Designed miniproteins, single chains, continued (3). Designs and how they scored, part 13

Each design is a single chain, and the fold is of that chain. pLDDT is the mean over its residues in the fold that is shown.

## One batch from the design tools (miniprotein)

Design m8421
Fold by ESMFold2-Fast:
Structure m8421 (fold): chain A 94 residues (1-94)
Amino acid sequence: SLDELIEEMRAAGDELVRALEKAGITPLAEKVRQAVDRLIEAARNGDVPAARRALTELFQAVEEAIQKAPDNPEIVEAATRLLDAAVRVLQALE
């Protein structure tokens, strides 16, 4: 269900935020949290254009996370899981 996909994405987002905070990359952790929240809001409203914008913001934040900490497996794995979950949310709206 869409609600289950949203909860999986929220959990993946929290995992990446925690990994970024642990690494001291706090501004990026906030950016990830905001992008996830926007995607959840767009998904609950069925707003596909808003969801696509939020997913683009999330892709940019994830790319920045991997670039800042390429040797941190917690960040790389959490980032990959979050992107997979976010794409599944968008696909469920289309």
Scores: mean pLDDT 87

Design m8422
Fold by ESMFold2-Fast:
Structure m8422 (fold): chain A 85 residues (1-85)
Amino acid sequence: SNAQKEKEIEKALEEVEKLVDEHSKLRRAFMNKDWKTLEKILGKKFKNREDLEKAVREKSREITARLREIEQKYPEINEYARKKV
């Protein structure tokens, strides 16, 4: 039903908002070389900066891939997100 589709889009939008926020925080911490905040976001400590940077790039790709999956399933979700801004 149309009502069921709207509820699915609402849940997807909440997930998008969380992913966008997490990605924004990850990007900001990476740009600022805030390694402690990056370790907190990733939930673990790293032996060296190269391993940390690799984990940041992998996490960023995971977030981007999930956002694309949601956008492909709900193309209209981007219009909903833009109307809130």
Scores: mean pLDDT 82

Design m8423
Fold by ESMFold2-Fast:
Structure m8423 (fold): chain A 105 residues (1-105)
Amino acid sequence: SEEEKRRLWQEARRRLNELASEAIKIVKDYKAGKITPEEAKQRLEELVAEAKRILDELYEANVPDSEIIRFRLLVDSLLTSIAKELAKYDPELAKFVEELRKELM
């Protein structure tokens, strides 16, 4: 139903905001030395896996392609931003994020 598609899109937006918050927290915790590069990689993989799950749900529910493309672009922008910030501290970790980004796009 159109109501269910709208509800699912709104939920995807809420989950995207949570992914953005987690991405910021990963960068902050890494910069503060609270997490290892291995822990940062694990959390980044989990973040991208969640983004893929949301995309799959949107495809299965026949959400309009324009909305799915917009979600994908927002995730790409988020990953690009965190890769750029992480590159200042750990070029290998930044490269890992760029590789995850390519898998999603």
Scores: mean pLDDT 87

Design m8424
Fold by ESMFold2-Fast:
Structure m8424 (fold): chain A 101 residues (1-101)
Amino acid sequence: MGILKLIEELKKLGEEELAEKLRKLYEEKRYEELIELADEKAEELAKKEEEKDKKAALILGQIASLARMEISIDKLIEERKKKLLEENRFDALKELEEKEK
């Protein structure tokens, strides 16, 4: 939700084409591509002297940071699933050993 609000702010600053590309990547859950595009454009705009471009660069940096948090959450969920599967295999092995005694 925070990412979509920041994309709308980019559109208000005149970065309409960039905002639309970022929105599509976010809706498709392509967070890695969204981060790459946001970082690239933030660096490009930060080199410009205009206040408007500096504000857009700051917003792009915030979008990239939020997208990195989304990836981190997904990774934590994946690690939890892996641990549960490993624990289930260990419990199944223990049950098999007890039945042979």
Scores: mean pLDDT 75

Design m8425
Fold by ESMFold2-Fast:
Order: C-alpha cells, then structure tokens, then sequence
Structure m8425 (fold): chain A 82 residues (1-82)
C-alpha cells in the first residue's frame, strides 16, 4: 500500500484538523453546527455550490434525532466517510 495515501487519509480524518475546522464555524462554542454553517464549509472545501436540499439530506442522515444540527462527533464522521 502507498504510505502517502495512508498519511493523507489520517490527515483528513485527523481529530485535530477537524476540530480546528469545527471550532471556526462554531461561533458560540456550543458544540453544534447549523445547516447554513455546514453548507458554507462544504462549499468552501469543494469549491462548488451545494443545494439546500442536499445539505439538509446530509444533516438528516447524520442527525439521528433530526434537530437540523450537527454535533462534533457527527461532523467528524461526515468528514471521515466522504
């Protein structure tokens, strides 16, 4: 296996990097990100626009209770799996 691919996967799934990104969008520091903040983050990272429907579908899939927000753990899982 390519050691560079393993290092990149670990870097992308790295808790420190994701936590820094999460903290930047979590203005209040309450440990949750709104749908609007998640959309902005993904658009900036991908360099493409996302529809509100697609963002809401992602949140609904990650948010077991369906309150329309993403906790740090859910945010990390989303970034690690895609």
Amino acid sequence: MNPVALALARDVAGLDDLKVAFDRYDKDGDGVISAEELKAYLEERLGQDLTDEEVQAIIDALDKDGDGKVDFAEFEAAMATV
Scores: mean pLDDT 61

Design m8426
Fold by ESMFold2-Fast:
Structure m8426 (fold): chain A 59 residues (1-59)
Amino acid sequence: MEEKLKKIEEMIKNGLEAAKESETSALVSLHELERLKKEVEGEAYKLVDEGIKEIKSLL
């Protein structure tokens, strides 16, 4: 996987783990991913969008 996709995947994993610990931590991770979503395209955009939806589903 390319460096950018690897970083996005790691951010999503961190967000999912945060959601298991606390809602506040999950919201911080969601805010970071939503900012990143504005800066990425294609596969990266889809990965970020799906990650955001998955984290939100845990709240």
Scores: mean pLDDT 78

Design m8427
Fold by ESMFold2-Fast:
Structure m8427 (fold): chain A 67 residues (1-67)
Amino acid sequence: GSATGKIVAEDGGLKVGEGEGTVLGKSGRVKILALDDRVALLSNLDTGEIASGSATVTGDTVTGVQT
């Protein structure tokens, strides 16, 4: 699964994105925690699934992709 969201918070190497996508096969609103613009934690806010992946940051958006 993958999710893309707008960066809503940043503290050092941690960026928090909020958007939509799919986590462990379930679609919904997704919170993306990106560390050092490389590692992502994806949390489905509607269904509760959590998965790890890779992060890509472009401007004010972050994309997490499950690995």
Scores: mean pLDDT 85

Design m8428
Fold by ESMFold2-Fast:
Structure m8428 (fold): chain A 90 residues (1-90)
Amino acid sequence: SLQDQLAALQGEARELEAEIRALGADPRTPVSRLTRLRFLYLAAKGEIFVAENYLKKGKNDLAQKQLDAAQAVLDTIRREMAEVRAMNQA
C-alpha cells in the first residue's frame, strides 16, 4: 500500500540520518560532501512530508509521485555515501 511505502521511506530516512551522523564523526570525510549529504537529507524529509500530507487528503496519484521523488533522493544519498566511504578508505 502507499501507507506501507511511506513507512518504509520514513524508516530508510532515519537509517540514513544515523549513517550521515557517523560520516560526520569521521575526520576523513570532506566537509563539502558532508554538507551536500545533509542538504539531500533535508530535501528527502521535505518530499516525505509532502507525500504524507497527500495521503492524508486521499490524493493517491500525487502521493505516489511524491513517494517516487523521495525514493530518488534517498537513492542518491545512498550512492553518494558509498562514494564518500570509498574515498575515506583510499
Scores: mean pLDDT 90

Design m8429
Fold by ESMFold2-Fast:
Structure m8429 (fold): chain A 92 residues (1-92)
Amino acid sequence: MLPELSEEEKELLKELVKEMKELEKAIEEGDIEKALEEIEELTEIAVRLAETGNEVATAMAMLTLAVLSLTENPEVSRKAREALDRVAEAAA
C-alpha cells in the first residue's frame, strides 16, 4: 500500500525528521526565532518532496506544519500556515 520511495526521497525524509526534532526542541525551550528558522528549513524540504510527486512524503510534511499552525504563538502559527500554502501549491 505504501508507494516505493527512492533513495533521494528517503534522505529528504530523514532530513525532515531531524528538522522536526530540532523544531520541537526550539518550541519547548521557547526559542521562537530558532523555531521560525527551522520552519523555513522544513518548508524547503517539504516543497522539494512535493515536487517529486510523492504524496505520502508530502502528506507527512503537511501534517507536521498543520500541527504547528495550531500553536498559540502567532508568529509560529502564521509561519506554519504560509509553509502549508507553499507546500500545497508545489504539490498541485
Scores: mean pLDDT 77

Design m8430
Fold by ESMFold2-Fast:
Structure m8430 (fold): chain A 70 residues (1-70)
Amino acid sequence: MIDEAAEELEKQMKELLKEKNASDTVKQRVEASIAITKERLKSMDEAEAREYLENLKKQLEVDIESLVKA
């Protein structure tokens, strides 16, 4: 279900942040993005929600990598 996919994404992003030793500022930004996403998913159908999560995951991975290197 899409709620399970959103929880899995949150878990993956938190693990990535921990692995990269991300700052509290970076962690807060990623958590805020995930919270906004979870709220938006409530109004989306499953296909739209899956596409949104996939795009968000890829974007967050790039953003975390960039912010950690900065």
Scores: mean pLDDT 77

Design m8431
Fold by ESMFold2-Fast:
Structure m8431 (fold): chain A 84 residues (1-84)
Amino acid sequence: WKEYAEKVLKEIEELVEKLENTDLPEEERKEIGKKMEELIKEAEEKARNVFGVGDTPERKEFLKKMEELKKKFEEIVEKKKKEE
C-alpha cells in the first residue's frame, strides 16, 4: 500500500506541475486532466477498500492529500479555461 500511495501521489503531483508550468496544446491539457481525474478517483477508491474497517492515521493522511490535490487540479483547470 505505502509504495502505491507514494507512487500515485507523485504521479498526480507531476501532472499538476506539468499543467501549471508548461504551455501545452489544448488537446494535451485535456488528456492530462482526464488522467489526473482517473488517478484521483482510483486512488480514493483503493484507499477506502484497503482501510474500510480501520480509522487509521494512514488512511486519513492519504485521503487528505488526495483532497488537496483535487482542489489544486480544479484551480488549474479553471485557470486554463480563463486563458481560452
Scores: mean pLDDT 69

Design m8432
Fold by ESMFold2-Fast:
Structure m8432 (fold): chain A 89 residues (1-89)
Amino acid sequence: MPRFSLQQLQAIYDITPDIGRQLDTDGDGRVRVDDFAREISRRTRRDYGIDINTSDLITFFRTVDTDGDGYIRYQDARDFIQQRIQQIS
């Protein structure tokens, strides 16, 4: 699993609900892992000046994709990030 800094995890956590809502066009609470990772990487760089590798984000969110279908619930992603923050801080 990629190792993110506390600053990187906090930035991802802060933007996850907005990105999830933006990409969840059908209202099922699910987003594509690759689209989600790319948008997170773009927003953290733009809004926080934090560079996070897109491939590392894909690998990270694939741990939430328990059925391997390429989709995740962004609420599950948010909870997973929160757990990682608690383990580091």
Scores: mean pLDDT 79

Design m8433
Fold by ESMFold2-Fast:
Structure m8433 (fold): chain A 61 residues (1-61)
Amino acid sequence: SSKRVAILASDDEKGRAELEKLKEEYGDSLFLAQTYASDAELKNMINFLKLLSIPEIIVIR
């Protein structure tokens, strides 16, 4: 599978800016790129990605 990277960024100005930069960098290898509004949401997203065996998870706090 070509989709190997998931990017989760804080829902603030810094997080959104870094998310857009990394989306461009990873391109076609990107499985998911989205913001999170809380630590609980972040944890749920990471657990979901682990169930899918996504090999690379990048977290921008």
Scores: mean pLDDT 83

Design m8434
Fold by ESMFold2-Fast:
Structure m8434 (fold): chain A 80 residues (1-80)
Amino acid sequence: KEESIKILEEILERIDAGESMDQIINWVQEQYRRSTDPFTKDLLGQLYDELVSLKNELSEEEAKKAAKAKIKHAIEVLKS
């Protein structure tokens, strides 16, 4: 859980720093490949698919807003 929360918080920082959806998606894929924790790996795999869908369905700014909301919610659930 701690690994997952740290990665999700880093994604929020990267979005706020102005990284593109492509940069965020590529970074999540790298974290997925590096993770050895099954829980974190499964979470990041699901998040990757969701971010790709958001990029394809929404404008860049709308995709980033939706991604931030989704990731913030995931962090809240993991901390409860």
Scores: mean pLDDT 84

Design m8435
Fold by ESMFold2-Fast:
Structure m8435 (fold): chain A 121 residues (1-121)
Amino acid sequence: SEEEEIRRLILEALDELEADPVLEPIRKPWDVKGLGLDKVIPDPMSLDKIREMVEQGKITSVGQFEAELERMLEQLRMIAYGYKGLISPDSEAAKRFPPEEAERAIARAQEIMDRLRARVS
């Protein structure tokens, strides 16, 4: 069915995202308390959380999948660029997600999403 085909394509894209070493830092939920981010980003999105949402039937379309992925990438960008000055450049979060590293991860995830979009167009 169309629904089975869409689910398969989303899971294939998730497998590719999770296997990519550039995206390893966003694969699992961040230790927000250990990184001092718990007051800024109390519920960070991750690839593991997106997979759970697909498996639970909360993501059933490519558009829904793309929206959650884009939300995750926006959180990564906000952390990398200091989130309104709430994240110090000397913090562990800033050291783990410098702007150059974040932009590489964002570009890689967008490339994988572009291929998924092309397959459903």
Scores: mean pLDDT 79

Design m8436
Fold by ESMFold2-Fast:
Order: sequence, then structure tokens, then C-alpha cells
Structure m8436 (fold): chain A 83 residues (1-83)
Amino acid sequence: MVSPEAIEGAVLLIRAAVNLNTAKKYESKGDLEKAIEAYQEAIRDYEEALRHFRRAGDRSGVAGAEAGLKDATENLKKLQEKL
């Protein structure tokens, strides 16, 4: 049966993905300040999802959260490097 930790992780993973897409949309429009805020929000949600999946022992969830966290952190760093 799906654990409460795995369910919470999945909800946070979806929220993180939405925030990541929002950040990329703001970046494409040149709204860099809003893009940075959205990337930071995505990073927080991915980190929290990762904690929930680790507690649940959900290896697939952990892998998904780690991939999303890497994508969000790399994009935020590249954006900050461009000022």
C-alpha cells in the first residue's frame, strides 16, 4: 500500500515541477527576478520531496526528486551567473 510519506513526496514533486516550469517561463520572458524566485521555490519543494521519499524508502521517488533538484539548481546557477 502507498505510504503517507510517499504520497506527500509525490504531491511535493508535482508542486516542484510546476514551479520549475513557471521559472523557465519567466526566464524565457526576461522576467529574471520572478524566474529566480520560482527556481528557489522549486528547489525547496524538490528537497522536501526527497526527504519524504527517503523516509518512505521510495527509490523511484528519490531518483525523480534528485533529477528535478539537479535541473532546478543548475538552471538557477546559470541564470545567476548571467546576472
Scores: mean pLDDT 86

Design m8437
Fold by ESMFold2-Fast:
Structure m8437 (fold): chain A 103 residues (1-103)
Amino acid sequence: GDAEKAKKLLNEAIKLLEEASKQASPEVQLEVGILIGMALIQIGVSTIVPNPGPLLIRAAELLKEAIEILKKSGKVDQKIIDQAEKLVDEALELAKKALKEME
């Protein structure tokens, strides 16, 4: 379903953002790490609730914030960031569809 595909794309984006953050300063790594950790909590809780859509939307929003921090750092490979952003945007649209399908 849309929620399962959204979870897969968010987890793929997290792996790319973790790799990208290794190129950043320790302060940026900490900020990005906190946002990734918060997103992982939302994804984890989404697995055990009947309505995963809102949690997956929140996870995507947290990862978009991490992406903006990495873009501003100026030291990170933009191609990895662009790949992560595409995955997060696709996951967000799938999460919104999952929310609507629950009526």
Scores: mean pLDDT 86

Design m8438
Fold by ESMFold2-Fast:
Structure m8438 (fold): chain A 61 residues (1-61)
Amino acid sequence: KREEAAEKLFKELKEKAEEAGVPALPLEPFPEPADKSPEILEKLERAEEMQRYLSQVVAAG
């Protein structure tokens, strides 16, 4: 089932972390491909603006 697939991915993530020897990091559930959180969208938008600004400045310098 697709709904259970998300939990399956989370389980695989934890298994990989354990195999990689992650002793102290309490990993959170696998983040969704498209978070609908406006706060995250704002951060992404700001990052894009910064990249554009930096690219222009670097090209000029």
Scores: mean pLDDT 56

Design m8439
Fold by ESMFold2-Fast:
Structure m8439 (fold): chain A 97 residues (1-97)
Amino acid sequence: MLREEALELFRQGRFEEAIAKMDELLKKSGSEGIVTAIRIGREASPEDLERAVEEAVRRKLYDVAGLILFGAYAASDDPEKIELAEEQSKKLGEIPK
C-alpha cells in the first residue's frame, strides 16, 4: 500500500509527498523502501529525477536521495540520466553531515 502510494505520487509529479511517503516506507520496511527508491530512479525522466533528488536533499533524506540516484545510474540505458545521476551523487557526497 505505502509503496504504491509513493510510486503514484511520484508519477503525478507530487515530489514532496512522494519523498515523504518513501521515507515512511523505509522506516517501516527497509527492503521495500530500497526497492521502491531504486524503481523511481529507474523510471524517472531526467527532469523528474533532478526534482525528486532536490526534494530529498532539502528534507535531509540523504539515504532516499542516494537510492534514487543508484536506481537511475545502475538500471538506466539513458546516457543523459546516467550523467545526471553521477553529477547529483557527487553533489550529495559534498553535503556536510
Scores: mean pLDDT 77

Design m8440
Fold by ESMFold2-Fast:
Structure m8440 (fold): chain A 85 residues (1-85)
Amino acid sequence: MALEEAWREANRELALEIEEKFKSLSEEKQKELIEFEDALIAEARPEVLARVAAAATPEEQARVKVAALEELLERLKKKVEELVK
């Protein structure tokens, strides 16, 4: 719980930064980011589910889920930064 809560709190700031940058984008660039996010989620979903199923403890399952969210947000941040330029 403590580890999951700490990483969710850190990721909240990153999520807010991404949202603020998204609002500054043109309609075409917003659509591109949405399509990119949908593709990332579709690609990652089977692997994340398999990793969660392979985790031996609830703490390991929480860590896998938090790591997956962090990776998604980091990739979205990179894409939104490319679109803002």
Scores: mean pLDDT 75

Design m8441
Fold by ESMFold2-Fast:
Structure m8441 (fold): chain A 60 residues (1-60)
Amino acid sequence: MMTTERTSTLTDKDGNTATVKVTFSESGEILSIESTYTGGETAKKAVESMVSMIRRAAAR
């Protein structure tokens, strides 16, 4: 069985990057969520928001 990776990246005006990688099973279930950010609080908050949105979307 194959898994699928989806990556979402947000970049702010100061070049800080927030990236979330989600791994899905072949059936579309979320297997893992990995988050990475560069910079300060703004990027961290962006990552938290993205993870929240992904979890919410998975519940639909």
Scores: mean pLDDT 74

Design m8442
Fold by ESMFold2-Fast:
Structure m8442 (fold): chain A 61 residues (1-61)
Amino acid sequence: SAAEREASLATFRAIAETLSRAQQEAVLRYLEAQIAAIPDPSSPEARLLRGAAAVVREVLA
């Protein structure tokens, strides 16, 4: 659900904020690679991973 996705992304943001910049950059690269490998870009999994990548980009900015 949207609420579950938002809660998951909020938890992920809190965790991402505890990581070093180098770890945040490594996580972003990993997420981008996973997104590129997804067969269905419209899937709930793809949406969650894109949300997570956006969170890491915001934390890095």
Scores: mean pLDDT 85

Design m8443
Fold by ESMFold2-Fast:
Structure m8443 (fold): chain A 91 residues (1-91)
Amino acid sequence: SEKEKEKKKKLVKELIDRLLKEGLINKEEAEFIEKLLYEAIEKGVSLKEIKLTLAAIDALLRGDEELAEYYYEKLKDPVAKEVVEKVKKYI
């Protein structure tokens, strides 16, 4: 639904804004991550999978590789898994 897509996009923007404010990513990295997550939302990745993907990315960018792997292993959607893998390769 449109309302569910807007909720997903809001969670993405909240994560990106937080990471930028904390200096964990630059503008180019923010644009790359946001693009991947918006593409996943358009492909129909569920709210639950988006939340897990955001948690994995947050942990990864904070250098908590064990926590990132924990959230990554909970992902069932291959589109969501690919987002985390692409972020890991880019940074």
Scores: mean pLDDT 90

Design m8444
Fold by ESMFold2-Fast:
Order: sequence, then C-alpha cells, then structure tokens
Structure m8444 (fold): chain A 80 residues (1-80)
Amino acid sequence: SMEEAERIAKELVRMAVNGMTPEQLVDLLREEGMSPELREAVRQALDLLGVDAAVVLPRIQAGDLAAAERVLEAARRAAE
C-alpha cells in the first residue's frame, strides 16, 4: 500500500541519516525474504526517494554495493 511505502521510505531516510552502510542496506533488503507485497512496497518507497526502483532494487538484491549507496545518497538528500 502507499501507506506502507511511505513508512518504508521514512525508515530508510532515518537509517541513512543515522549512518547505515551500503552493506547493511543490502542485508536488509535481501535477508527479509520479501513477499511480493513487501517487494512492491519497497519499490514504491524507492520511487518516493527519487531512485529508479525497477533498476536499483534487483541490483541491491544481487549484492551491488554501488546501487545500495545510490539509495542511501537519495535518502540523505530527502532528509535535507
């Protein structure tokens, strides 16, 4: 739901501002054993942060630290 996507986006901003590393974000998004509904909410949350979720999320789930850093940079910018 959009409410869940907004909650996830807010939490990603909070974690990024508090120093979450790219490795921690990879673990968070991969390790959670995402349901299709949660995966869609995460995609919508990333879109709310201004990143291309369709490109970035599969890369993060494959362990791409550069893709994870791009999300963390977007989240830090959203906090400004």
Scores: mean pLDDT 83

Design m8445
Fold by ESMFold2-Fast:
Structure m8445 (fold): chain A 75 residues (1-75)
Amino acid sequence: SGAETAAALSAELRAALEAGDLARAREIVDQVARLYAQGKLTGAQVKAIADVAVALGRPDLAEYLERRVVALLTA
């Protein structure tokens, strides 16, 4: 389900950020944007994942995710 996918991606993003693995964090964000574009995640689920980045002191990654989503919607 989309909820299970969102929960897994939130956990993976948290783990990547806690490990300082910025390359992995960006890879996860790109995957989230792609899944949203495919209709596999809701906007609320994408927002919840972005909020994980903000909570861990990385609002730049939340902004990156929002920018990627906007780019996919305006393509």
Scores: mean pLDDT 86

Design m8446
Fold by ESMFold2-Fast:
Structure m8446 (fold): chain A 80 residues (1-80)
Amino acid sequence: MSEIEKLLEEMEKLVAEAQEALRNGDYETARKILAEFKKKMDELRKLFKEHGGSREEANRFTALAMQYAGLEFEVELREK
């Protein structure tokens, strides 16, 4: 498994965990998971810049980034 593939799989798992935390009203846990996701997203961006990646990997990253943005928005709305 490439480092990009490993990070994508870890990020997919974090999205699922964050969605479950939000569904259960556990916003503190969701925030912690999203913070970890952001760190992996920044790492993945560096790897794409340095090593490139397949179109499939880039599409997966884009989908994950969009899911992250939606989850972040939901958490922020709940804090208002």
Scores: mean pLDDT 82

Design m8447
Fold by ESMFold2-Fast:
Structure m8447 (fold): chain A 88 residues (1-88)
Amino acid sequence: SMEERLKKLEEMRDKLIKESTALAEQVRQQAAGKSAAERKALWDQFMDVLLKKLKEFEEQARSLGVPEEEIMRASQEVVKAAVAVLNA
């Protein structure tokens, strides 16, 4: 059912939020005491990893028949959560 697909999307989203925020916290800690250029390089590397994980998440959700609008909404929530931790 659509309800079951959306519940699975939320479970996958929450898992990705947990993984991405943990990684963002590690990157934030690694950036402490680094130059602006080194911090930007760490931030760019983090974003590359996050975008790859988001692509895998989106492809998995599409294979389950989740509507594109719901996939994009969930992806935006993941990005917002991860970036908030990175910028804390």
Scores: mean pLDDT 89

Design m8448
Fold by ESMFold2-Fast:
Structure m8448 (fold): chain A 67 residues (1-67)
Amino acid sequence: SAMEEAQKLGQEAADYWAKKAEETTGKKVEAKAEALSENTVKITVTVLGETGEYTTSVADLKRTLEQ
């Protein structure tokens, strides 16, 4: 339910940003989202074999995606 919605939103955001980054830079970008709670999502980004991760809120993701 709420956590599943957070996972779906996080995945959509990750996919959106990865696609935009690939279109802009021509580099392969992989992004994966993992819901930690109904309000918190961890995003993992991999570019050229380098991996970074950060945690964000569902509210911030919604604001960024401009629903």
Scores: mean pLDDT 79

Design m8449
Fold by ESMFold2-Fast:
Order: sequence, then C-alpha cells, then structure tokens
Structure m8449 (fold): chain A 99 residues (1-99)
Amino acid sequence: SNATKLIEEARKLLEKGDYEKAIEVAKQAEDSPEAQVLLARAYLHLGKYDEAVEWAKKALELDPKNPEARFVLFLIAEYLRDQGKEEEADEVLELANKA
C-alpha cells in the first residue's frame, strides 16, 4: 500500500538521523501503528518526550502488545530517571507494562 512505502521512507530517514523529515513522512501514514511507532522514535531522538509518549500510547491503543512502542516508553522512563524525575518515569513505565 501507499502507507507501506511511506513507512519504509520514514524508517530510512530515521536511520539516517533526519528526524524532522522522518516525522513529516510518517505523519502521512499516522493512522498506522507502525507509523505511530516511527513518530514516537523520531520525537524521542529530538528530545520531545511528551510527543514521543503520546505517539507510543496511540500505537499501543491500536496494537496493545507492540514491542517497539513499549521499548520507546522504556527509553523515555530511563531518561527521566537519569534527570531525577522518578515519579514521571514510573508513570511512563506503567503505560508500557499495562499493554
């Protein structure tokens, strides 16, 4: 499908470190859990943790056992703990564990 091609393009951009372009392309297929995971990963790499959590949550709503979405939430929780934000980290980790 057209969505599959957009997801492939966004994945390649993400792997190259072109996070802003990856977001632009992935948003064109944003109803797909695979595109939502790529959005979460790109926002994570840009340090936009609130957006990364929101897209990971959307992916888990469509695919509750999505391991990539859960892994993004785990990485955000680890970063928040490193910043001394223990309560926020625990809340994010609970989102990953409920799916």
Scores: mean pLDDT 84

Design m8450
Fold by ESMFold2-Fast:
Structure m8450 (fold): chain A 84 residues (1-84)
Amino acid sequence: MEENREIAIENLAQLLLHRGLITEEEAANIKTEEGLIRALQRKAKLSEEAARAQLEKEIKLVEETKKLQEEIEKRREEDLKLAE
């Protein structure tokens, strides 16, 4: 659960960097939830509620992506067992 939050924080920091809203140095310094919320408020002009909602959305996307990746990996393992 905490791991998905860390990944979500990193993903949103990279999104801000990609949009040119923060520098590479600022993105590298966003290591905490509080740091990300402040960056979203200051650079993306979001309210605290909107910033937290964006983080929770990203956490859910990370969880869904991990589940899909596990399904893809299981299918790849099954395909490899059938192909010799």
Scores: mean pLDDT 78

Design m8451
Fold by ESMFold2-Fast:
Structure m8451 (fold): chain A 76 residues (1-76)
Amino acid sequence: SEIDELLEQLEKLKEQMRKALENRDFSTFNQLLQQMDGIVQRLGSLMSQMTPEQIAKFKELLAEIQEIVKEAVALQ
C-alpha cells in the first residue's frame, strides 16, 4: 500500500539522517530533512486511513526523528 511504502521510505530516511549526523555532514542532513518533511506531510494526510499498527509505527518514527533532529541542533 502507499502507506506502507511511505513508512518504509521514512524509516530509510531516518537511517540516512543518523549516518549523516554521525559523519557531521550537516549539508546532507538538511537535504534529507527536507525530503522527510514531504513524506511526513503525506503520511499525516493519510492517518484516517491507517491501521492502529501503521499509526503506532508512524508515531514511533516521528519520535525517533525528533530525537535525531534535537541531537543535530545540539551539535551545531
Scores: mean pLDDT 87

Design m8452
Fold by ESMFold2-Fast:
Structure m8452 (fold): chain A 59 residues (1-59)
Amino acid sequence: SDAYERALKEVEELVKDLPKEIQEEVINTARMMLRMGVSPERVIETAKFVAKSLLELKK
């Protein structure tokens, strides 16, 4: 669906400047959540939180 594709692209943009390992983990998590029927908006919010948490763990 258009909403699925747009959410995935938005998550990819959110993490594009982050380390590749974080990009892959966040994008894969977003894909799984979308496949499970989680709303696109909730997936994007979760992706932001996960990316921030993973960055903090690397400090």
Scores: mean pLDDT 82

Design m8453
Fold by ESMFold2-Fast:
Structure m8453 (fold): chain A 100 residues (1-100)
Amino acid sequence: SFVDELVEYFELSPEEKELLEKIAKVLESVEGMSEEDIKEILELVARALYNIRKEKVPVEEAIKALDEVLEDFLETEKNEAKRKAFEKAYKILKEYLKSL
């Protein structure tokens, strides 16, 4: 799966893999979300997790950057189902980061 490819490439932990699988399931539940869109979002999440673990980005800066990504997405996306899925995926990621 694409999640397995990201886990190998970014050397993600079992907990980070479970997080990506949860986010992927949320995004895949939305009609009209393309495979390309899902892959791009999952890669951004995996990269953020990798950068935090390698101490390249503090958790608080990562959360701030994610808040900006969410705001930009919600400003441009008019499809309500996609908006709700993205907000749900964002909430899952943010709660995980706050637990670190």
Scores: mean pLDDT 80

Design m8454
Fold by ESMFold2-Fast:
Structure m8454 (fold): chain A 71 residues (1-71)
Amino acid sequence: MEWKVSDDIYTQIQQMVDLLQELLDQGASLEEIEQRLNEFRDQSVKANPENKDLFDSVTKFLIRWARKQLE
C-alpha cells in the first residue's frame, strides 16, 4: 500500500508513535496519553492543516492501541 505522505508528515507520525511508546514505558495514565497525543496532533495540524483528517485518524488509532496495552 502506497501512502501519498511527505517525509515531513511521515516524521511527524513517527514522532507521535515514539511519544506513545515513551509514555507507556514511563507508566503514564490513559488520560495523560490522550492529552499528550491530542496536543501533538494540534501542533501537527497547525503546520499542515490540509492533513487534519490524517492526523485525527492516527491519533485515534494510537489512543485505541494504548488502551489495549493498558488492559
Scores: mean pLDDT 78

Design m8455
Fold by ESMFold2-Fast:
Structure m8455 (fold): chain A 93 residues (1-93)
Amino acid sequence: GLLEAAKKLKPEELEELAKRMEELLEKEKKEGEEALKDDEVLKKIFDLSYKAAKYAIEAVKNMHTDEKLAEEYYKKAEEYYEEAKKLAEEAAK
């Protein structure tokens, strides 16, 4: 999984990866909020997806310093992702 792949990276590579992920996430958040401002369901799906990505980035950042905390953040990321996915599936019906 993502955490196992992250463990194979050097600390410097993990810091660069986390920075790149944060920059992409903040850009996507800004563009998404503007695009989805008139749709409450899509805004909620987007917010949950943003939270999932945010926790995944925190998991990557903590992988070499606190593996247990990284696993807890990753679990939260998966929970938010599954909630977003469920809402998207219901909205598509």
Scores: mean pLDDT 77

